# Designed miniproteins, single chains, continued (2): the designs that were tried, part 84

Each design is a single chain, and the fold is of that chain. pLDDT is the mean over its residues in the fold that is shown.

## One batch from the design tools (miniprotein)

Design m7092
Fold by ESMFold2-Fast:
Structure m7092 (fold): chain A 91 residues (1-91)
Amino acid sequence: SVEELREAIRIGVEIAEIEDEEEREKRREEVRATLNPGQLQVAEFAEEARRRAEELRRRAEELAKSSTPEARRRALAAEIVARLYEAIAEL
């Protein structure tokens, strides 16, 4: 059970790391055919978590270019949340 969920997390991260959108969607179709509904939900969550971490890191970098305290605070918050999503992908 735990190992099945961990494998689903690994699959989700793998899909998120595919840079080509068509190749990524093809891989999603393959896993939908092979994983049970519970594993599929976990894999989809892990994929989203990985992509969200990357998006938040890019957002933090953009906000860090601003000299305002508010932008710096938002950049730090985005970096912290990105770290949490990254931790999920490493389970």
Scores: mean pLDDT 80

Design m7093
Fold by ESMFold2-Fast:
Structure m7093 (fold): chain A 64 residues (1-64)
Amino acid sequence: SLTFSPTQERIVRAAVKLIEEKGQSVTTRQIAEAAGVSVATLYSHFRSKRELIHAAQYLKIQES
């Protein structure tokens, strides 16, 4: 099972919301801003936008 830190959960929740609003064209900068973190902090937790999108899909399934 994937376990999120509080910061990771905030980033992933912001990604879920923005992907639902804008699709997968949403940028990591927009996600970081919505989560209230720097882009550097986002990339310290997720290696790529693809990894973040997969984490967002996983969180949505877990909360369903």
Scores: mean pLDDT 80

Design m7094
Fold by ESMFold2-Fast:
Structure m7094 (fold): chain A 70 residues (1-70)
Amino acid sequence: EEKKLKEEIEKLEKKIEEAKKKLEEALKKLRENKDASREELAQLIGDILNAIGDIIELRIKIEKLKKKLE
């Protein structure tokens, strides 16, 4: 059981790294778009917020799994 919980935590941590990469990519686009339209900026901000939300949810799931290991 403990080994399976640790494997699940590892998988969730990998998903966090993926979400962080998406966040970094969206932030880079936001910084590099000197003449972005209001619509393009709104889409980029939406992508950033969605990535942050995903990271938060994954962190909460990891904490719950770690609490089961205690």
Scores: mean pLDDT 80

Design m7095
Fold by ESMFold2-Fast:
Structure m7095 (fold): chain A 55 residues (1-55)
Amino acid sequence: GKEELEKAGAEAGELRKKGKYDEAGKIGEKAVKENGNTEEAGDLLAKAAYDAAEA
């Protein structure tokens, strides 16, 4: 659900700040698979990717 997608986005962001991009991507993929290919999942993953690019 939405809360799980928000948690996944936050966790991925923390991992990307630590340079653990592979782990961050794995969390994003899992969240999409568990919640389906939805606009909410895509938006949260895109935001996490932008944060990683600035880190």
Scores: mean pLDDT 67

Design m7096
Fold by ESMFold2-Fast:
Structure m7096 (fold): chain A 55 residues (1-55)
Amino acid sequence: MEFKKKEEQLRDEAKRIIEEAGKLDVETMYKILKKAEELGVSRGVAGAIAHELAS
């Protein structure tokens, strides 16, 4: 499934972004959403990944 590769890449990038910020704030979420747009991943999926990683 081609979409899984992009989602896995987004997960890796989101984890890095959250680790650098130490928390999921508005700026961190914006960075994750911007990366999702670049990768062609939907905002809904990106938001779910971000909240999952920050939980």
Scores: mean pLDDT 77

Design m7097
Fold by ESMFold2-Fast:
Structure m7097 (fold): chain A 90 residues (1-90)
Amino acid sequence: EEEIKKLTPEELIQKAREYLDRGEFEKAIKYFEHALKLKPSAEVYYLLGEAYFRLGDYDKAIEYFKKAIELDPNNERAKKMLKYVEEIKK
């Protein structure tokens, strides 16, 4: 956690993606959350949505995909994922 505070938003996103690739979703989420606090962006909201989706937290995934679309209405990846997760959740 203290180590996270020394990283740039770009470095936090890179480490979070590495944790996602390894299936360490909770660690990925922590790194993305820190990146979001330093530099809010549609990309970070989208990546948090993806991380929560892979963790199985569909409510949080929907929340973050909606935030990504709100900040960037042209985010087609977030729109597709939102529809998919809403369909699964029923």
Scores: mean pLDDT 84

Design m7098
Fold by ESMFold2-Fast:
Structure m7098 (fold): chain A 65 residues (1-65)
Amino acid sequence: MKEAEELREEASKLSLEKGSLSVEDLEEILKKAEEVVKENPDDELAKGLLETIKLSLERAKELTK
């Protein structure tokens, strides 16, 4: 599905460009990734990105405060 692929591409780009990521952007991508994983539970890429986004978000929050 294009939704899953687009989300993965966006998350990958944002994750690779950590300097461009804001906590708000990561929160939005996280929610979208959770939706995609629920709709596509066999999508390993979506699951992997969900885990990566969670870690990135935690780090961003620690750096922010």
Scores: mean pLDDT 68

Design m7099
Fold by ESMFold2-Fast:
Structure m7099 (fold): chain A 74 residues (1-74)
Amino acid sequence: NAERWQELYKNGKEYSLEEAIEIIEEEAKKLGVPEEVLERILKEIKEYAKKNGKINEGVLERALGEMRAVAKAQ
């Protein structure tokens, strides 16, 4: 569950929704991620923040990982 991810990313920080969105958008531009994929990831991050208040490092890393996978697959 989520706690197992927190143990792996225990040294990570919590981000505000705005900070997480900025990081995701900047990385998406660098990787050349399609706008449709970026919009979906941003929607998921916004939903997470509404339920949990802040974005954990582990959640942010999963979003970045998904973008990297899309870029690699082209």
Scores: mean pLDDT 75

Design m7100
Fold by ESMFold2-Fast:
Structure m7100 (fold): chain A 69 residues (1-69)
Amino acid sequence: MEHLREAKRAVEAGDKEKALEHLDKAADEYSDNEEVVKELAKAIDAVEAGDLEEALRHIEEAIKLVEEM
């Protein structure tokens, strides 16, 4: 969960490098949860594309999925 929160904060700050670092760590942490991994993959793609609004949407969905675990 900490890496998801840090990724969200980094995206909100426009820090793409930090966002990708924390999203990658979150994907490793939740590697056994296919739904979380799919949302994190979409968030990573959005950050790489410069679509920070789309990235935030997918990070928030991943946070929701983790909170429901």
Scores: mean pLDDT 83

Design m7101
Fold by ESMFold2-Fast:
Structure m7101 (fold): chain A 62 residues (1-62)
Amino acid sequence: MEEARKKIEEAVEKLGVDKNKLYTPEEIRALLESAGIEIEPQKLPDKEMTVEEAIEYLAEII
């Protein structure tokens, strides 16, 4: 889990996304997929969230 979280954080930093902006689950998935991280849609909450919130959620599952 710790290694997965670090890889996700590094990928997000490389993308240069706005960490304070709210994104839909589909937008979060697309951003992470563009950074090489594959996520099943059902693993994200069905609500708008920041990138940091998505990383925390995924770190608990992966």
Scores: mean pLDDT 69

Design m7102
Fold by ESMFold2-Fast:
Structure m7102 (fold): chain A 58 residues (1-58)
Amino acid sequence: LEALVRLLQSESEDVQLAAVEALGRIGDPRAAEPIRRFLTANPGEAYVEAVRRGAASR
């Protein structure tokens, strides 16, 4: 979990998208706050879609 949260700080957009999708797939309450904060700072359909894909995989 902590490793994925750290990937949200990556310079690579592809890595950030993968981390967001993985965090959404996990669905851990501990990941909710980092995801919410990241989406607030990085608004965009790509990131929202990544979260949706992760959640849908459950």
Scores: mean pLDDT 72

Design m7103
Fold by ESMFold2-Fast:
Structure m7103 (fold): chain A 63 residues (1-63)
Amino acid sequence: GSLRKELLRLIGEILRLIGEKFDLELKLERGEISKEEYEKKMKEIEEKIKELLEKLKELEKKF
């Protein structure tokens, strides 16, 4: 059903965002990004992950 595809999509998005967190840490280490910009982008990614985890939790209730 459509629920399985949505579950896989959400998991994929979460994994992508986790990868973006690691990329930001590498950019900070390399001096390619300021501490302020790093903290701003990290907060945005963490907020998106939280929203996706809540959607995932709601989908589990439908199983």
Scores: mean pLDDT 83

Design m7104
Fold by ESMFold2-Fast:
Structure m7104 (fold): chain A 60 residues (1-60)
Amino acid sequence: MYTFEFTFASRSQAQRVAREVRRLYPQAKVKVRGRTLIVETDLPVTAAIGLALRLIGESL
């Protein structure tokens, strides 16, 4: 299991990204705390890295 935590510029951005993550990775457990997005997933390492890179891109 992998856990990713990303802080965004706004809560609205975090909620938008959370919705997209739930759409693309329905197996992932997604939680939003203020501006921080917490994603827990049992994806293989390669897929988990892909998800992390997408979240980093969304935060920039």
Scores: mean pLDDT 72

Design m7105
Fold by ESMFold2-Fast:
Structure m7105 (fold): chain A 70 residues (1-70)
Amino acid sequence: MEEYVEKFRELAEKAVESDPETARKLLKEAGRYAAEAIKLGASEEVREAAERTGSKEAIDMVNAAIAMYK
């Protein structure tokens, strides 16, 4: 669980520093780790990690994943 949240955070942080095309690819990868963490009950931790990046795209992606698994 913790490793999925951490991997999501790493990819989301890189996305914020990247150009829009690269950011989209990184966020897609991050979304897979977010989904696995959410399935394990870490929805709040993943949401907090997304909020810390300040990225609306990361936040929206996490909210969509949470809605899918609720």
Scores: mean pLDDT 80

Design m7106
Fold by ESMFold2-Fast:
Structure m7106 (fold): chain A 96 residues (1-96)
Amino acid sequence: IDEAIEEIAKNSTAEQVEAYAEYVLIAGKEDGHGEVVELAEKALEAAKEGKLKEALKYLYEAVKLVKENGPFSQASIEKARAEVEERGRKLAEAAA
């Protein structure tokens, strides 16, 4: 687990980890997964502080809970994907 997290952290930017944390946060809120929401919020905070390993550990725990308690609904997945994609587009437009 720690080796996998280190490999992902090495190949990920803080922005990518933040985007994934936001995705999990939005989907978790829509489906009412309180523990998943809490872990996603901690992951987002850690990613913003540049603590990518800590952020990925929180995301791993959130994903594990989703697998144990049932996957996100398709509606929550679609909403989270659309919101993260729109944010990425706005950031790209601002950088251009």
Scores: mean pLDDT 73

Design m7107
Fold by ESMFold2-Fast:
Structure m7107 (fold): chain A 92 residues (1-92)
Amino acid sequence: SRETAEDLADYLVSIIKKGAKVEVRLEGTTIYLTISGLNTNEQIALALTLIGFGLDGLEVEVKIEGDTIEVTISGLSEEEARAVVERIKEAQ
């Protein structure tokens, strides 16, 4: 939904403003994120928050690999996914 897309974008922008670096790629309606610059506690908080978006109807896959987090998000429309990606790019 638009509300879920806006909440997702707001959350990802908030972590960028706290010093995280987010690399973003969009393929169709699927968003791929590579997130770095977070400590262990921040990585856990991010993973739990993103799992919460999975409960709100998004399909979310989170993989923690050392000091990076790889995220795959689907279930948004093409317009919603594009809006999320643009907000992530504008915040950096």
Scores: mean pLDDT 83

Design m7108
Fold by ESMFold2-Fast:
Structure m7108 (fold): chain A 89 residues (1-89)
Amino acid sequence: MTKISAEELLELAKKYREEGNYFMADYYLRLAVKQDPNNVEALLELGRRYLKLGKYDEAIKYFEKALSVDPTNEEAKKLLEEAQKKKRE
């Protein structure tokens, strides 16, 4: 296994985000998705980050991936709809 878990990487990403260090937060979010590509929380957080940056295609990709892992995730459905609407406007 890797030196650090996807869950620990997510906690690091959250800490850096709270400090306003979005470069390190984004780095650890991407690393978390690499360690566990099916981690719904990591996929949603990374998708939200792309949504905030106006990168709607990337946001849609991550929200669709989250829904492919957990089709019942209401937050992922709502975020996917938001990203699709913003891409069309």
Scores: mean pLDDT 82

Design m7109
Fold by ESMFold2-Fast:
Structure m7109 (fold): chain A 76 residues (1-76)
Amino acid sequence: MSPSVIEAEIAVAMARMHVAVARIAGDLEAAEAAEPLVREAERLVAQALASKDEKEKEALAEKAKELAEEAIKIVK
């Protein structure tokens, strides 16, 4: 498994946890704003996992990580 994809999967999992914490805390506006970014990051990770091109995997994984980090910033 590509190190970039592993980093992206961890970032997406962290973003999902932060969104869940925001919902539990009652910050629904922040959670709703972050949700589409986390969904897109999850979609990009799935595409990276399906790709056989290492360069494409790295590009998709890096984009997914960026979106996940942006989602975390919204809910923090």
Scores: mean pLDDT 85

Design m7110
Fold by ESMFold2-Fast:
Structure m7110 (fold): chain A 56 residues (1-56)
Amino acid sequence: ATAERIRRLAEQAKNADEFMALAKEEGLVDGGKGNAPSPESVARVVLRALATRPPA
């Protein structure tokens, strides 16, 4: 599922800029194919994934 791939990228990316680069390489934000998720949806999923990280 797309959400799983987004979460994987969020784990690899340490900041928003790196995440956007990885997401574009994977075709998540670049409309190379139909039904690309919106940048807002991608950001929501990334923030949620980061929020589930272990508390420090």
Scores: mean pLDDT 59

Design m7111
Fold by ESMFold2-Fast:
Order: structure tokens, then C-alpha cells, then sequence
Structure m7111 (fold): chain A 85 residues (1-85)
């Protein structure tokens, strides 16, 4: 009776946080951009960790993938913030 990743509440939260982040980016609200970016990143790290563990990925690879993903997300956020200056 455990739900699959397809119906994961974590996945829905990530999607909602990303939607709010993009809305804040369109509005140019720097405070909301930072808030929702951090929330989206935190939720994505949780979701990725859960899905990777379900697929039997070793903890060292999960950690490496999360660190790499976080760097990409932060770089994308910096690029979007630069466009708003």
C-alpha cells in the first residue's frame, strides 16, 4: 500500500515550490525569489535522496549527485538574479 514516486507528496511540493519561484522571478521580487529558491532546493534534495534510495543508489553517489545538482540550481538562480539587476 505504499505509494510510488509517481504519487509522492514530496514531488508535488517540489513542483509547487518551483512554480512559486518562477512566479517570483517574473515579478522581480528578490525576497520571494530567494525564499522559494531555498525551499525548492531543500525539497528537491529530499525527493532526489528518497528516489535514489528506492533505486538502490549507494549513499556516496546520492550525496555527490545532490551536491552537483545544488551547484547547478544555485548557478541558474544567480544567472536569473543577474538578469534582474
Amino acid sequence: MAESSLDTEEAKKVEEARKKLYEALEKGDLEEIEEYAEKALELEKELITKLAKEKGVPEEEIKKNIEEGEKIIRKELEEELEKLK
Scores: mean pLDDT 73

Design m7112
Fold by ESMFold2-Fast:
Structure m7112 (fold): chain A 100 residues (1-100)
Amino acid sequence: MGTSEDKEKAIEYLEKAIEKLEKAREAAKKGDLEKAKELAREALEYISEAAKNAPNFEIETRLTMIGMGVSITLRLEDQEEFVEGLETNRERVKEVLKEL
């Protein structure tokens, strides 16, 4: 139901989200949870923009659910749980990107 332009825009936003989640994971592994949370919030914004440009309802729903997963991860104070949450959501974004 999206146009080719919407699909291309969704891909761009998801690639940016993956980059931000990877940088957040690296910051979290170094114990910089404040920087990691800042980067994860930026990733959440990109996931939200990708959902608005989703080519169909199935992809939009999956991106919305991943966004909720990132939001839950942002509430975690334990470094290991936070790192695992970032990696889980990053892999979910990659799976959606493979389907576009």
Scores: mean pLDDT 86

Design m7113
Fold by ESMFold2-Fast:
Structure m7113 (fold): chain A 89 residues (1-89)
Amino acid sequence: SELEKLGEEAEKALKEGDAEKAAELLLKVLEVEAEEAAKKYGVDLELAKEYYRHAVEALRAELLGDEEAAREHREKALELLRKLREQAA
């Protein structure tokens, strides 16, 4: 419930173009999500955290108009997600 509200607050900051606020709130939410995902799916916690870090950095770069950095972080996040899915299987 509180985590859902924090996520909605992060989405609002993202839509308002507040890259720093959005990144701060998203990292707080996704750190908890990483811990829960690691427990639920039996995946490496540090790998899950790295995945979310790259996802947040991609969003930050996109908000700041750095399309190249956003693409690089999205590609790295996708690679990490594939590795996490392999561990979950």
Scores: mean pLDDT 80

Design m7114
Fold by ESMFold2-Fast:
Structure m7114 (fold): chain A 104 residues (1-104)
Amino acid sequence: MKEKIDEIARKVAENVRKKLQELGLPDELAERIGRAVGATVRHMAEQGLSLEEAEKAAKATANAIADRLRQEYPDLSDEQIEKAAEVVREEAVKGYREALELMK
């Protein structure tokens, strides 16, 4: 199971990175955020969160990333930041749903 959860986390990280690059975020930033989201999915799986708890955690992670982007990356538009946060939330929830199916 751990190896499959790690595979899901890597897939989530890559999906987030690619989507954020398509939104115009710098490659290094997109990769860093992708890794953070993948780590969040792995952590949620290790904690055995319900889907409802995972959705709340994903939203909190997305909000934290949005706040940091507003502070550290002034060249990013509000629209880019809002879309990036939504990508983070959606991909984290999607990845966790896949992880939950494997933990049944």
Scores: mean pLDDT 85

Design m7115
Fold by ESMFold2-Fast:
Structure m7115 (fold): chain A 60 residues (1-60)
Amino acid sequence: SSVVIDAEEARKLRETLGRETFMELLLELAEGKISAEEFLERVGALAPELAPLLEELRAR
């Protein structure tokens, strides 16, 4: 199981975090190195402005 993110949400994450950071976090999530919850926590720490989007993703 992983967090469900649509193409628009993925674009916003990539634009805010930067492509390299976003891809690294997705790879860690895909490989099971971090959980979906840990992924959202790391994104929130790096990009606090995404908090409303992260709240929505946690609720899914």
Scores: mean pLDDT 78

Design m7116
Fold by ESMFold2-Fast:
Structure m7116 (fold): chain A 64 residues (1-64)
Amino acid sequence: MDKKKVITTAKNLIKAIEEGNEVIARAAAKELKELGYDELAEAVLSGDYEKALEMAKKIVEELE
């Protein structure tokens, strides 16, 4: 797994959710799904942005 790519994509997702940019959030979720983060991607795609934001922040914290 490319940790740098995961961290960068998760940070992009966090920013997109905080800014209310659903287009970028969905794009980041699709990339995270390809990287093995299916549950996080499903949270974004189902509109559960609170869960998605919590999961993305945890991933960044654990990989840094």
Scores: mean pLDDT 82

Design m7117
Fold by ESMFold2-Fast:
Structure m7117 (fold): chain A 60 residues (1-60)
Amino acid sequence: GDEELLKVLKEELTKRIGEEVAEKFIEAIKKEDYDTLRELIKKYGKEILESRDIALEKVS
């Protein structure tokens, strides 16, 4: 479910952008903080998209 996807996404993000930034991104998703999400995507967009794609494959 969504909980499992977020868990895997956090793990993949941690590998690429570090635990602190990964936690901030996951919290922003849960809080629907789209301003924070937009800022993080501008800084780490490629790593975020790659992590999302891998997480989706692992959960499927």
Scores: mean pLDDT 84

Design m7118
Fold by ESMFold2-Fast:
Structure m7118 (fold): chain A 60 residues (1-60)
Amino acid sequence: NKKKIEEIEEEIKTLEKQKELVIEYQKQGKIPKEEAEKMIAAGDKRIEELKEKKKELEKK
């Protein structure tokens, strides 16, 4: 399961970087706050799902 855990960790890192970019774009006025909030919420939900999957793999 270690390889699957590493793959999940890399996906989480990618999503976290994408969230940081969305936050920066919102701060720069490049995207509206409402759109940024939707994108961040979707990213947070995906990260949470991946973290739960990682925890299940670590239990076994």
Scores: mean pLDDT 81

Design m7120
Fold by ESMFold2-Fast:
Structure m7120 (fold): chain A 73 residues (1-73)
Amino acid sequence: MEVVERLRKLADEYEKKGQNLLAKIFREAAELVERGERDKAARILDGLSRYYEIQGQKEKAEEFRRLAEEARR
């Protein structure tokens, strides 16, 4: 799955769960990737990954770290 498609799917899933802020973050990351601003998208996703790692959610942290790497290419 293309990283943009995956980010949009995550945005939709989190919006359905009522996590509108997280959904907005994934939508913004997808837009940045589409605009070629991959370093900015990756930074946002790395920040999210670090946040979940600090909260003890290792699986989510790893998922978002992988998304950041995919955003960088």
Scores: mean pLDDT 82

Design m7121
Fold by ESMFold2-Fast:
Formats: C-alpha cells, structure tokens, sequence
Structure m7121 (fold): chain A 62 residues (1-62)
C-alpha cells in the first residue's frame, strides 16, 4: 500500500528530526488516503516543528 509506505517514511523522517521531509511524506500519504488520521497528525506535528503553526492548525481542522 503506497499510502502506508509514505506514512512509514514520514514517521522515520520525523524521528530523525527531518521535519520538512516528514511533512512531505505525510502530505503524499494524505493525497492517497485523505482520512488517514496518523498522516494528518504527523503532518500537523511536523509543521509545528517547522514553526508553521497556522498551517498545522489548518491541517487539524480537516
């Protein structure tokens, strides 16, 4: 499953503190599975770590 593959890559990047890379992988996972709550939460957290608080809030509202 491509969405699961991107989710796993995003989680690995996040744990390595590669937040920009993590955000990109979580976005790809959400494009394939828009209801993926883990990808949504991961994207919001990665955006917060990058100082993009407004973008993180928009992700959480969906």
Amino acid sequence: DKAEEYLNKGQKAFHEKKYEEAAKYFEEALKLDPNNKRAQAGLALALEKLGKKEEAEEVRKK
Scores: mean pLDDT 84

Design m7122
Fold by ESMFold2-Fast:
Structure m7122 (fold): chain A 77 residues (1-77)
Amino acid sequence: VTLSEEVRARLRALFAEARARLAEIRAALAEARARRAELSPEERRGLAFAEALLAALEASASAEEFIARVEELLAGL
């Protein structure tokens, strides 16, 4: 599963901003996890995917590593 160049370009642009805001992203996901029982099955799947994206973001030293991990996550869907 290879992302289009437009999507890859957006992910590169967002990578640095997302890395700078990791604490805020973690806090938002922690809040969503605390409300998991109130979430629909679709929302719970979205939360699980968002947590996987955060893990990919945290593990990546570069935007290209992040994009590769996102492509792997999408291949698993």
Scores: mean pLDDT 77

Design m7123
Fold by ESMFold2-Fast:
Structure m7123 (fold): chain A 74 residues (1-74)
Amino acid sequence: MEADLEEAKALAEELARKLLEKAESEEEREAVRRVLEETLRRLEERRDASRRELVLLVVGGAIRAIGELEDIRL
C-alpha cells in the first residue's frame, strides 16, 4: 500500500535527521546518509510489504546507522 510505504520513508528520514543532529564529524554524517539511502532503496524493493515489515526495515536501518557511528568513534 503506497501510504504505508510513504509513512515508512518519512519515518526513515526523521530517524536519519535525529542521528545527523547528533553526528560530530563529516564521516559520521556520510555514514548516516549512506544507511538512509540503503534503507530507502530496500523500502522501494519491498513497496508491497506489510506496514509492520516496512517499519521493521526502517528500525533495522536505524540500528545499522548507530553501529556505523559506534565503529567510527572507536
Scores: mean pLDDT 81

Design m7124
Fold by ESMFold2-Fast:
Structure m7124 (fold): chain A 65 residues (1-65)
Amino acid sequence: MVPVLVNKSTGTTATAEQVAESLGLGGQTVTVADTAEALRRAVGEATGLTEEQLEELGLEFVDAP
């Protein structure tokens, strides 16, 4: 399984690498995430957003096959 970000508002999915690119991070924290939980934490740490704030934006992190 690979971690993906699901944007419920647009119905799109993004991999950890695509998320890192979109945020301009290019950084190890997002790109080395190997689970949905790790990806969510990495995005939160990198952006300063809480889990609650990410959920309010319609962003969901799931492990995809």
Scores: mean pLDDT 71

Design m7125
Fold by ESMFold2-Fast:
Structure m7125 (fold): chain A 64 residues (1-64)
Amino acid sequence: SSGPGLSGRERGVATLIAEGFSQEQIGKMLGISKQTVSNHIRNIMKKLGLTSKEELAQWVKENR
């Protein structure tokens, strides 16, 4: 999506990363491949202007 925030799906992935789950674990939890999780993370980071998973985790903690 081209909105000012994350879609529900992207929010879910971002939250699980912030909770400390690996891409592999998130894929298992959501029933998708690790590669699909990686693609979601890339899109989330691009939308938010972030460059690392650590920045993403902090963003989620600040924004729920």
Scores: mean pLDDT 79

Design m7126
Fold by ESMFold2-Fast:
Structure m7126 (fold): chain A 111 residues (1-111)
Amino acid sequence: SEQKKVEEGIELYHLGLLYYSKKDYEKAIEYFEKALELLPEDHPFRASALNNLGNAYYKLGKYEEAIKYYEEALKLNPNYYEAWKNLGDVYKKLGKYEKAEEYYKKAEELE
């Protein structure tokens, strides 16, 4: 059922968070991706899962993938403070300070 798929997707999302907390970023990515397969496109946890995919890729030093998933999270939720801040952090890590400042400013406007 649709409800059963959503429940399973939420459970997989929480499992992704658990592996992220254990610093098993590859397992975290696997579970967040599986959660996104089960969660409907309009589900509130989709933006969170995409932001956390970005976080896991960032921890692995995969900054281009991190940017992609933060941007996808922001397409679903443009008011997602953490995703704007995370874009700032990754651009700062890449030495793109002007872009980082722009994204931090967008995050501050949402506080």
Scores: mean pLDDT 90

Design m7127
Fold by ESMFold2-Fast:
Structure m7127 (fold): chain A 90 residues (1-90)
Amino acid sequence: MAEEMKEKWVEYYVKEKGLPRETAEKLAELAVLLALAGEYYKKGDYEKAIEYVEKALELAKSLKEDLPKELYDELIEGLEEAIKELKELK
């Protein structure tokens, strides 16, 4: 249920983080990509897990002008670290 998952994340980012809905929708998509990466990680499919985290990183980079610098920097660093860690598990 991709639409239901996206709406829950959009509400979280709008209400809890005070972000614009357009930005929240992109962050919700990013959260779905990370959830998929986590599912592949649990199955031992590290190549697929890396693929989805890399997709999340590209989406995060597109948000540079839409996010506060602190949130943007934290998000990029976290995603780059996750990719490095997953590559070491291969």
Scores: mean pLDDT 79

Design m7128
Fold by ESMFold2-Fast:
Structure m7128 (fold): chain A 100 residues (1-100)
Amino acid sequence: SPLERAERLVRRVIERLRELAERARAKGLEDLAERLEKGILQIEQELEEMKETGDVMGGLESVISVLEDLAKYAATVDPEVAAELEAILAEVRAEAARIA
């Protein structure tokens, strides 16, 4: 179902963001690491709401918004993390477009 595909995608997004947060922390980029950790918490909340309501499009749009904010900030401090966030964002946008 669209919900099951979105859940799998969002869980992979969370895993990738955790890896990026660890990488940012290893580089001493504390503000980026904290923003990534806050983004993970927001995305986890959106995933639970999407599972409760069945609003897949609303959930994916919220995830996209969080990723856009993270990518914009990352672009100012670490271009490699920014590029990976843009790649994740493109995957979520593609799934949202497929459902719409």
Scores: mean pLDDT 90

